# Designed miniproteins, single chains, continued (2): the designs that were tried, part 32

Each design is a single chain, and the fold is of that chain. pLDDT is the mean over its residues in the fold that is shown.

## One batch from the design tools (miniprotein)

Design m5084
Fold by ESMFold2-Fast:
Structure m5084 (fold): chain A 85 residues (1-85)
Amino acid sequence: MAELDPALIEENRANAEKVNETGVRARIKVLELTENGELKLIAEAEVDPSGISEEEKEKLEKMEKEALKLREEGRVVIVTIEVLE
């Protein structure tokens, strides 16, 4: 309950939805900030404005769940969205 960060899920979903609405392709990355100050790539997915397939949708849901799990463990998780032209 308190270990889960619903704001992380909401932010990730809102950003993905906004990118789809703007009609541009984007790459979503889930990164962990390590003790050494390095960003470790945990997962990534591309979204296409022509639509999200069931496969990509499941991939995004899995990424959200994985990010929450890491946050539950007290890890620092960052979600980024990169516009691909």
Scores: mean pLDDT 67

Design m5085
Fold by ESMFold2-Fast:
Structure m5085 (fold): chain A 59 residues (1-59)
Amino acid sequence: MTLAKVTRDYAPRSDDELIVRKGDVLEVVEFVDEEHIRVRTPAGQEGLVPKEAVELIEV
């Protein structure tokens, strides 16, 4: 299972992106492209975040 640990606060630039905070840990649902991943929050919200804003952790 791949987790994404947010390394910086990120504000969405589109309706498809999530608001994330530094230190958030999110489940990676899919790799959308070279720059973006789709993640799911513990509350069940899904959306896109840039890969540059996260550290990927394989567990």
Scores: mean pLDDT 81

Design m5086
Fold by ESMFold2-Fast:
Structure m5086 (fold): chain A 97 residues (1-97)
Amino acid sequence: SMAEKRRALLELKIELLEELKKALKDGVVEPEKAREMAEALLEKLKEALKDQLTPESEERIKAVSPPIIEEMEANPLDEKELEEAIEELKRELAKLA
């Protein structure tokens, strides 16, 4: 179902952002590099949904992507910003449960 697909994509996005947060905390990834990795993840998510875009899918991409992208463009990502983004995605995931 579409709900199961969206749940899987949200879970994947949360997992990858948590991995980025850990890498950033350990000094493995500079903020600029963390931004590039997050941007690449969001672009892959859009590409994966491109051929199956419904109005609902487009709304979900817009709802979860722009705040993260706009923040990355304005400021370097830090642990707190990543944590807040993760919590927002977890709230969206809870709505699907």
Scores: mean pLDDT 61

Design m5087
Fold by ESMFold2-Fast:
Structure m5087 (fold): chain A 102 residues (1-102)
Amino acid sequence: PYQPTGDLKVDAAALIAAKRSGDTISFNAARDHLISTLLSRNPLLDEKDVPAIAALINAYLDDPAATADSLTVQLNILIKSPSAYFLVHMAKTAVEKGLITS
């Protein structure tokens, strides 16, 4: 089973490996741990943003060119960028309109 490390690059690599292997249990566990890490490191994000963050991660990983390094860049934007709130708000609206899934 998936074992979280707290290193975003290592945990992102585990998420991508689970996605590519079709292991939905490990994928969901790794994704939920990454989302928890994002919420703990960005005070602009809270529990109500979880579906939007999950949808952003899912949409990103639907690109077959996605890598652990590129995903880590996106995760760092969500942690450190003041625009993270705006991106999450847009994703929340898209989920509510059925344009993307969480």
Scores: mean pLDDT 72

Design m5088
Fold by ESMFold2-Fast:
Structure m5088 (fold): chain A 56 residues (1-56)
Amino acid sequence: HMEEQRKLAEQAAKDFEEERKKRIDDLNSKITQVVQDLLDALNKLLEEIRKRLEEL
């Protein structure tokens, strides 16, 4: 039935959008963690620079 095919397509579209939302959320979480990792690395670098200056 053509109606069944249409319903399937509509559900697929809805599924896609819901998955998109989930992916955006996941991406946001990942980005936040990367930023934190970056900040941590920066802090470590700063500490290393400070230590080097102290050695001088």
Scores: mean pLDDT 82

Design m5089
Fold by ESMFold2-Fast:
Structure m5089 (fold): chain A 99 residues (1-99)
Amino acid sequence: SEEELRRRAVAALDEAAKLFQEIGEKHPEVRELAYRAAGAFYGAGALIATGPEHRDSAVRLVREAIRDAEEIAKKMTPEERQKALEYARRLGEVARALE
């Protein structure tokens, strides 16, 4: 289950990275924050895939990206804000599972 947990975490981080990449492409007002969050999620996924010794570093990157996601949410429509905050919450659960 540890290996399955890692695979699920990497998949969730990849999905989040793609979402924030799309947000950055669609919303120039949050582009830099969105691309930074996407990069952090991709980086965290790569660290998790590399091995358990990088787990703490991956969790830190996820938490930094969650903070960026919350800042992005403040600049979006109510509908888009709800979607961004929902992803931030799901990724917070991933970070907790990796601890």
Scores: mean pLDDT 78

Design m5090
Fold by ESMFold2-Fast:
Structure m5090 (fold): chain A 103 residues (1-103)
Amino acid sequence: TTPNIFDLSWEEIRARARELADFLEERLKTAPEKYQPYLQKLIDVVRRLAEARTLDEVREVQKEAFKIYEEVLNDPEAPEGIKLLARQVYLFTRLVVAALRRR
């Protein structure tokens, strides 16, 4: 289910970011060692999003999420699941930026 970010408070958005980080931490436990660095980068980005206080901080997190997504897409050995998770994290940061810009 895609969360309706436009209707969420900033505290609720940060709570959703923490939930996503917890989900990624769970995925990390069963991930092949070779791909754990990608998951760790995604966890770090989502945790930074949960701690962000300003729109500019969220934009920096979005830029980092996009870089990770590009790295994963350019790795022909990266599993489709990792590519989907990287895309999901990037799209979540984009939605947060869009929601905050409209406030």
Scores: mean pLDDT 82

Design m5091
Fold by ESMFold2-Fast:
Structure m5091 (fold): chain A 58 residues (1-58)
Amino acid sequence: SHTLNLIKATFEAIELIKKEGRPLTEAEIQELADKYGISVEEARLAVEQALRILEILK
């Protein structure tokens, strides 16, 4: 489902941010969108949500 793909994109964004130790690039956001069949705008929202989750878990 599209909703499940958005959730998966958010969790992969969390793992990528943790791995890289930096904000994701536009190219990485595009790859995330392509991988999960979501829009680039939805992938950006997933990355923003991932950053909020990581901030809460500090």
Scores: mean pLDDT 85

Design m5092
Fold by ESMFold2-Fast:
Structure m5092 (fold): chain A 72 residues (1-72)
Amino acid sequence: QVEVRVGVTVTIETTVGPIFLTENEDGTVTFEIKTKNNEYFKRSLKKGAPVEEARKIGNEIVELLKKALAKE
């Protein structure tokens, strides 16, 4: 079935920079982030992929944000 939201990008503002979430025609979701240190992170998740894949990407983003925001 046809989906109207093809190619839609959602921007999430964060302290270290914007996070872009793009839904592609095949249902693949692309996560992009550019940190204040000009580090670029990009991962893609297929719509039919397990929740574990999304969790892994989320954890990687959280780790990247922690490294940019806090020093331990």
Scores: mean pLDDT 65

Design m5093
Fold by ESMFold2-Fast:
Structure m5093 (fold): chain A 99 residues (1-99)
Amino acid sequence: VVSQVEQRLQPFADRAVNGQMSFSQFAQKVADYIKDQIDKGVPISDIMSGVSRVLGRFRSRYHKKKGIKPGSKEQQDVDKTFRDQLNKALKSKGLPEIT
């Protein structure tokens, strides 16, 4: 459920934006949430809709807080770093990678 994903992940996203949590730690929390929802029989499309919304807001807020310019190489490097950490966390739980 979308409301549950925001309640579960938004506090971790906020901590990651503020430097109180690493990308690796936040990625692990996202992967934990996805696996928990799959194990409960929630459709993957519903899970990913909510997760994508939280991650989109996280990236936007992180870029703004760090003064990263839209379309810059720095934005691409940061987004790749987070994606790589998220994919590592997903693989550790037997989940498919996010492209």
Scores: mean pLDDT 82

Design m5094
Fold by ESMFold2-Fast:
Structure m5094 (fold): chain A 90 residues (1-90)
Amino acid sequence: MSMTEFLARLIHLPVEELTPEEKLRAKILYYLSQGYSTRETARRAGVSQRTVSNFIREMGFKDYEEARRSARTLFEVYPELREKAEEIAK
């Protein structure tokens, strides 16, 4: 799934209509936005570090730092999306 498709579905669908994979991606994005390392993000999301690294690559980020900054900026611009991702992460 591309970044554009994932974000569109996360924005437009209620949490109960998101797939388990989309919920996992929302958790990863949320923990990255909070400044957690790749290792801590993986631990909190319940996945391997490889899964987090693959997510960063699939979302089109060049590295972890770009992914972290982009996630933070996205949630600062769209606080309602941050709240949805936070609820999924809990």
Scores: mean pLDDT 83

Design m5095
Fold by ESMFold2-Fast:
Structure m5095 (fold): chain A 91 residues (1-91)
Amino acid sequence: SMLEEMRRLAELMADEIVRFHGLEPEEAERVREELLRKAEELYENAPNVATALGGLLAEKFELELRLTRERDGNPEDALAVWVKELSRKRR
């Protein structure tokens, strides 16, 4: 089902965030809960699959930015760190 597939995608996204940021189990669970909740909201409210997937991707990046801010402080410094990390992955 679409809901099952969206939940699976949310779990995969959460796993990537947890590994990238080295999150403690309690923080990891909060990230998973937020992404799963968003997946369910998008399943019910999005007009089409592309919008639902775009919404999940946006939520993932917003969570990653928030975690970078919480770890590194200032939003401007956090953005610079995040850009460096993403650039490293692109090679």
Scores: mean pLDDT 76

Design m5096
Fold by ESMFold2-Fast:
Structure m5096 (fold): chain A 112 residues (1-112)
Amino acid sequence: MEALIRELDAGNFVRKVLEEFEKVIDKIKGDRKLLLGKLRQALFLTYNLNKENAKELLDLIRDVVRSLRPVAKEARRLLEMLGLFVQQVIDHKFYVEEAQELLDEIRELLSK
């Protein structure tokens, strides 16, 4: 997963994540602009990942994942992509227990 993220052009991967979010945005309750901002910040931090920003990245992804819970079937591709970012945090050995819990939450949503 880490190698796949590094091999993808950042702009191309960001575009695909935002396209998948746009497909479900009308079905998300709450502040859609705030959630889009959190997703964009998470994407930025993923390409500059270090121990200090990894915690912020996990918190941002968790908020987005939880907003997608009611529409998990429609958001399946987006949840898979968010899982790749969480796996990159694990691969770097940052906050492994917290990152693993978030990845398990994503995998449970994908198994339905």
Scores: mean pLDDT 78

Design m5097
Fold by ESMFold2-Fast:
Structure m5097 (fold): chain A 117 residues (1-117)
Amino acid sequence: MLEADARAEAERDRERARELIREAEKALEEGNFSKAGSLLAAAGILTSVVRLGGDTEGAKELEAELLIVSARGHLLLGKPEEAIKFAERAYRLAEELGDEEKAKEARELLEEAKALL
């Protein structure tokens, strides 16, 4: 019973974190970097809660997505060196998870950032 309740809470926290990450990406598209930063910080806190609740795999999936959006944010801010750091971390996590789509997205961000150096 206790473990089933913890899983249900982790699922709700994962869904909330994904919503915050999507809202952050929309804020970046609108040029609202302050809002994007606040939303990514909130998503990071929920990702930590998911991890502490025992859902290490779900936390890694959220962390990969959060790192991808953070890499895009740094590219938009004209910080390609920082974008490379976030995209490399996202690529490693996506490869560990077997998420070929996220691994490709992280690789494309790496190539874009390196082209700006």
Scores: mean pLDDT 85

Design m5098
Fold by ESMFold2-Fast:
Structure m5098 (fold): chain A 94 residues (1-94)
Amino acid sequence: SLEELKEELKKLLDELVELLKKEGLLSPQMERLYNEAIEALEKGDIETAIRKIDEFLKLAATLLDQLSEENKERVLELIKRIAEVMKEIEKLVK
């Protein structure tokens, strides 16, 4: 369901944000994008949420070479899973 996909998306984003925080790589811009994405999801503004998450993932991808090898693999997996969930949400609402 859409609600289950939204909850999964939130969980994946939370894990990605926490990993980036742990590495000291979460910029104020990224934190703002994350907060705005979560707010948009809560309000049902799916278009805004997807746009904000896309920008967040684009920034996260630029940080991969700065991550430890262990966390790099997990961040790559999270980026891929988030993109897959967003694609499923878009199919339900577009």
Scores: mean pLDDT 86

Design m5099
Fold by ESMFold2-Fast:
Structure m5099 (fold): chain A 65 residues (1-65)
Amino acid sequence: DIEKETAVAMAQMAAAATGSRLEVEERDGRLVVRVYTSSEEDAEIFKKVVEALKEAGIEGEIIRE
């Protein structure tokens, strides 16, 4: 699915750009993306990424370390 692949790729690019850790997991046939970030500013960027993931049918989670 092009939309899901694009959303995951965008999340991976954002994680690389911010130095954040990103995990992609499959649970019950659904993709789950978790992003680990240490700053509030990076968390704001990932909130928009998580919205794009939700539109593509992917569950997104932001975890602050």
Scores: mean pLDDT 77

Design m5100
Fold by ESMFold2-Fast:
Structure m5100 (fold): chain A 79 residues (1-79)
Amino acid sequence: SLVEKLVKVLEEAIKEIERYIAEANLSPEQQALVEEIIALVRELKETLEANPDLSEEEILELLRELQARIKALVDEMLA
């Protein structure tokens, strides 16, 4: 139930981001960063779909790891 709801939220978020990016005039570097972030979100979605029995603690750990990876990518871009 929680996994199914989260997968739907992530799927809708990916669609909205892709729609926004299609309308935005991004530089190649900005486009590459956004595509990497989308790939990380898709990886999380696929992991959740493959493991519908994940505990809340395991889901929170995956979200924490995603947040850290996104931060690292953004920090590298801004350096």
Scores: mean pLDDT 80

Design m5101
Fold by ESMFold2-Fast:
Structure m5101 (fold): chain A 83 residues (1-83)
Amino acid sequence: SLEEKQAELERRAREALRALKEGEELVKNSTDPTKFAAGSILVVGAAYEAALIKEEAEKLGLEITDPEAQAAVDEGLKLLGKK
C-alpha cells in the first residue's frame, strides 16, 4: 500500500509539472489579460500541489525524489513572487 501511495504521489507531481509548464506558456505568450490570469492560476495551483505532495510524502515517511517536482515548486514560487 505504501508503494501504491508513493506511485500515486509521483503521478500527481508529474501532473503538477505539466500544469505548471502549460501555465508558464500561457503567461509567456499571453497578449490577453484573461489568458495571463488563467496561466498564473495554473502555475500557482501546480506549485501548491507539488509542495503539498512533498509534505504529504514526508509525513507518511515516503520519499519523493522526483527532480521535476522540485523544479515545479521552484518555478511556481518564482513566478508567484515576480510577474
Scores: mean pLDDT 74

Design m5102
Fold by ESMFold2-Fast:
Structure m5102 (fold): chain A 70 residues (1-70)
Amino acid sequence: SRTEEINKRLAQLTEDYTKGLETKDKELLKKVAERARELQKEVSDNPLLKERLENMVISAEGIIKNLEKE
């Protein structure tokens, strides 16, 4: 179902986000932000999930900027 596909993609995003944070992998975090924005377009009817994905993008982009300053 669509819900199962979305949940699977969300689980993968969460896994990749956590890995990117732990390994300080800027490329992985950039891919997470990109994929999270794509998923936001598909879940526009779910405001709570859309907000969660937006927070993930903001966090990933913030971490990337901090890593680039070091």
Scores: mean pLDDT 82

Design m5103
Fold by ESMFold2-Fast:
Structure m5103 (fold): chain A 67 residues (1-67)
Amino acid sequence: PPIPLPPPMSEETLERVWDATNEIIQEYLETGKLPSQAEIMERTGLSRRHVSYALELAKHILEMAGL
């Protein structure tokens, strides 16, 4: 699948998005289930756009890894 394009964000927000992406991947590896967008927003305080990107990036990484 195509690499997800990032929405506009600051370097600080990008770090938070990457942290969220890693947490999503770790949760999927532990539980076999992706967290919802709402759960990630609640945990991280990121906007919907940034959470959506983190989820799509996590899905892309998992799919490329054959998971």
Scores: mean pLDDT 81

Design m5104
Fold by ESMFold2-Fast:
Structure m5104 (fold): chain A 96 residues (1-96)
Amino acid sequence: SAIEEARAKAKTPREAFELLAKASDPETQEEIELAMRAGEVAARLAKLPEEEREAIEEEIEPLVREAEEALREGRLEEARELVREVLERAEELIRR
C-alpha cells in the first residue's frame, strides 16, 4: 500500500510527513484539511535551516511514529487525531 511504501522510505519525521500527505486519499473535509496542512508544514520545514529543521523533526518524531502505526493498523480515527497533533506541534515549533 502507499502507506506501507511511505513508512519504508521515511528516514526522518519530515519525510514521513511528506509521504503521509501524499498517501492521503481524502474522502472527507477533515482528511482534505489534514493533507493540505501536512503539505504546507513539509514545504515550510524544507525552507528552514538544517539545524532548525532537525530540532523540529526530533521533537515531533514520537507523534509521527504513533500516527504511522495507527494508519498501518487501519485505526483511521486515531490516526487522524495523531496527524492533527503532529501538525499542530510542528506549526508551533516553526513559529518559534
Scores: mean pLDDT 72

Design m5105
Fold by ESMFold2-Fast:
Structure m5105 (fold): chain A 75 residues (1-75)
Amino acid sequence: ATAEELLLELQRLLENDAPVEEILKQGIRTIEALVAEGRLDLAREVAEQMLAYLESDPSATEEQIKEIRELLEKI
């Protein structure tokens, strides 16, 4: 899948209030694909949006938040 296709799927999961674990997995895949395509600014924006989402969701764990923070540091 292209980064564009992965990003579209991530937006669908967010709109349908999918489980945090599913949103996290899709978010990570999307960020990694954007980095691989050299779309670093968009990868940072997606990572920052994922971080904000996880920090606002009471079911999100510190481990999940840390995973996104570590990805953002690599960009």
Scores: mean pLDDT 84

Design m5106
Fold by ESMFold2-Fast:
Structure m5106 (fold): chain A 70 residues (1-70)
Amino acid sequence: CEGCLSALVESTKVALKNGVPDSAILTGAKEMVDQAKENGNTGCAACLDSLVSKSSTGQQLLDLAKSQLS
């Protein structure tokens, strides 16, 4: 799932810097899950969905995604 996380980290970092609400950040992450499913990348989709389900804020999502890439 690491290949999918770099895009999530980049998008979430930019969104947080620009003051995007947590609800919008989490919605964007769910969109990435849906795109991965549509592209047949079920491993990426499951990984992203797991991180989104563990996160209530954009910062939590960013921290979890970064920990997976490190």
Scores: mean pLDDT 80

Design m5107
Fold by ESMFold2-Fast:
Structure m5107 (fold): chain A 111 residues (1-111)
Amino acid sequence: SVEEEIARRLREFEVEREVVLPEGVEVDLLLRKGEERIAVEVKEPGQSSDDILAEVAAMVTYLPEEWRKVLLAYEGQLSPELIEWLESQGITVIEARNVDEAVERLRELAS
């Protein structure tokens, strides 16, 4: 999976996958490095905008403010309007062409 490849490449981070938060909310990746906390949801192929909004709403509701909430998608899969709205809600949107680019963008957030 994309999440598994990202986890393998982010060796400098403590990486947890498919983490169940309070009330049964799952997050694809939780990244820890020093005091940095990054929660990542990866957009699935065929996932609707409503499904994305539900996953993002869960991250905002159940993760503390110190956790940076990231939606990771392949470039071109999200509408500009959806990206603008997500960023207005405090979500960091990463559009990547491949796993290597996604990994580099995530590293930059922790710097």
Scores: mean pLDDT 80

Design m5108
Fold by ESMFold2-Fast:
Structure m5108 (fold): chain A 85 residues (1-85)
Amino acid sequence: KLKEVQEKARKEAKPYIDKMIKAFEEGNADEAYEYGLKALDIASKLGAPETVREIGRLLAEYLGEEFDPRADVLSLIARLKKKLE
């Protein structure tokens, strides 16, 4: 059951993950944040914690932040967003 949920989440999040990576490669941090949060929202709503962690790790890596895989990835993303305020 959990494996099927993770696979579904990865498939549905993939287009947003791809857009996030492309935006970072092009230097568009704001767009990358937007797509990254969309991918996290999809994975979170589908109940796919491993996929949420994978997306959070990628987003943190591109932003140059430390990523703790045991931490709440949503709290990490919220902290990163506050730095832009």
Scores: mean pLDDT 69

Design m5109
Fold by ESMFold2-Fast:
Structure m5109 (fold): chain A 93 residues (1-93)
Amino acid sequence: GMAEAEAFREKNTPKIKEKIEEVEKDPSLVPEVAKEIYELMMEQARLSGKLDEKAKAEAEKEMELLDDLEEAIKRAEELGDEEGVEALRAAKE
């Protein structure tokens, strides 16, 4: 919940600051530090319930894409486009 997200934020804000200072001293660490900060932000979002909203939105988009792919497969089958059917089935996997 929100209280858990706030506690996590208070605990991890100093760590994020330290990581930024490390990058200022060694810019080659940017990709590694960016990944660590991203993971901390994702965990905070999960605790606040924001990740659930994002995960739901991504699942809805994936379902819409799957529906479009299934409709495209049916149309390709009706047209006898065997190569198109194979390509669309591969995209669905």
Scores: mean pLDDT 62

Design m5110
Fold by ESMFold2-Fast:
Structure m5110 (fold): chain A 84 residues (1-84)
Amino acid sequence: GEKAGELGREGALKGNVTAASVGGFEAGKAGDSEGILRAGLAGVEAGNHRAAVMTGLGGIMGGKLSGDEDAVRAGEEAKALGEA
């Protein structure tokens, strides 16, 4: 969970949409809602809006797979921040 969230955050900071998406998905599967949101915020702060959107989409998919509503909501928030 924690390592996946860090991978997602590093990917988002660098604009690596694949790493951001994978990290978001693994964090969502692990129920790491805070990791998803932190990765999305890091992407937006770095100007990598698409990476933040992909982190959010990954988090939504991972959260749905695990049945974690908090992870799904965190993914939706990260996606919305990236789209703004």
Scores: mean pLDDT 80

Design m5111
Fold by ESMFold2-Fast:
Structure m5111 (fold): chain A 71 residues (1-71)
Amino acid sequence: SPSMEELRREAAAMAASALTVTLFKHPDKMTKEDAELVIRTLEETRRLTGELTPKQEEALRFAREIVERLR
């Protein structure tokens, strides 16, 4: 059985995937907390896999810009 940490990480990844769609389609609907969740999930993905896809790098950069604007 997966650990509680693995299950929590999977749930966060699923939430971040939905938020990434919102990020690109409706960035004005993103809250600071939503953008921070996307950032945390992508940074964790980079840490575990060593590299992000170009689309994931775009999402990370865009989410960081949203957090900076909503400061």
Scores: mean pLDDT 80

Design m5112
Fold by ESMFold2-Fast:
Structure m5112 (fold): chain A 64 residues (1-64)
Amino acid sequence: SPIDEAAELLVKEAGLPREKARKIAEGAKLFLDNFGREAAIQMLVTNAGLPRELAERVVDLLER
């Protein structure tokens, strides 16, 4: 699923535990669906501490 693909990216690129990565990906998908792309990116940057480039890649996977 797009959520599992985003979680795997977070495990690989951010070194997050798989379960935490999945919860972050689920939260990003919730923000994307309710508030749009920029809100999802800002949530990942501000709350999850991700670089913007990685946050954009996560959201790109969730939009597929």
Scores: mean pLDDT 87

Design m5113
Fold by ESMFold2-Fast:
Structure m5113 (fold): chain A 76 residues (1-76)
Amino acid sequence: MMTVGEAVRRALEAAGLPATDANIRRVIGILSLALGVRLEPSDSAEAVERLAREKGLPPLDEMLALAIELLRQFAA
């Protein structure tokens, strides 16, 4: 994955949720809260992964899965 926005879009599609700008923004907001930083869709997913490791947080793919699971619970 290249950008945070692209990683989020793919995660939403894999979960069967609409990859709308609103849903992408929601997931990025959850990640921003978890990381303590404001993320943009154009940010590097690899840079975010490195930051998460430095802060002792779960890997980006796991954080994405948790954020998507929260959205699924509201959509179900």
Scores: mean pLDDT 79

Design m5114
Fold by ESMFold2-Fast:
Structure m5114 (fold): chain A 95 residues (1-95)
Amino acid sequence: SEDRERATKALEEALKKLAGTDDVSKVKPEHVKKAASLFDIELSDEEAKEAAELYKTEGAEATLDFIVERTGVSYEDLSYPFNLGVKALEEAVLK
């Protein structure tokens, strides 16, 4: 459960930084594709669109569950690489 909680928070943080806002309604499919790429996960345009819609309607946990179901990647595998990727993204977007 801790790995799922950690991965959920990391996904939420990455999407906020990529969208440039805390407003979940502003998250686009391209932001979800970029966030998934921090885990070396390639989402299709359709999967990214569905994940973005889930994020807006059901939140970060439902979106993470969708990605795990579609890719077969575990929450443990996502929690550590995602946190490293979010840190790299934070350093890149801070100018």
Scores: mean pLDDT 74

Design m5115
Fold by ESMFold2-Fast:
Structure m5115 (fold): chain A 70 residues (1-70)
Amino acid sequence: MEADRQLLLEMARRAEEAIKKAKELGNQEAVKKLLEGFNEGMFTYSDTGNVEEAARIVEKTIEEVEKKLK
């Protein structure tokens, strides 16, 4: 349970940082995609209890957005 809590907090922190960066760049599409990816990750955790899979979904979304911003 403590490990799950730490991973959820880290996932939220990484999503927040990516969203902040996208907002600073004025990229509303990137902000929307990051929010959708975070919500999908949270839904996956709620549905399956698999925090590692939820974190994978969020991280994949961040990586896809960062690649598009290059």
Scores: mean pLDDT 79

Design m5116
Fold by ESMFold2-Fast:
Structure m5116 (fold): chain A 77 residues (1-77)
Amino acid sequence: DKQKELLKIYQDLVAGKELTPEDLQRILDILKELGVNPKVIKAVELALEKQADAETVRRILFAHSDEELEEIIKELE
């Protein structure tokens, strides 16, 4: 269950676990397979490219609006 795998990643992020590039790539793969909002996918791709921290990835995954996602994308660009 990909949703359960994503939830586990979220729990690790909340616990302050550092993300590896492999963890970020796995998140990206799951999000693409689930067909999530393209802005979330773009934000995670930018986070991987910019080697963003776990808190930035958490902000992306838990954004409540397109406006929050657009702000994160601008920060990463």
Scores: mean pLDDT 75

Design m5117
Fold by ESMFold2-Fast:
Structure m5117 (fold): chain A 70 residues (1-70)
Amino acid sequence: NEIIERAKSYAKSEEERETAVEAVKTIQKLVEEGASLIEIMNELNLLFAKNPSISSDLRFEITKLALELL
């Protein structure tokens, strides 16, 4: 999955790699279910809140990937 590999490339730690993979899978599932941009952003914000140690850079790159998949 090229999108997962791209997201992983922004990760600097194993924790960030795991979060990036989970985020991409969540985005892809929500897109397949016809979720709105607001719904996708809310789910990403919840994921980031559960993983507070991840960098702002990774959060930004995951958010950009979500917008590309819409």
Scores: mean pLDDT 82

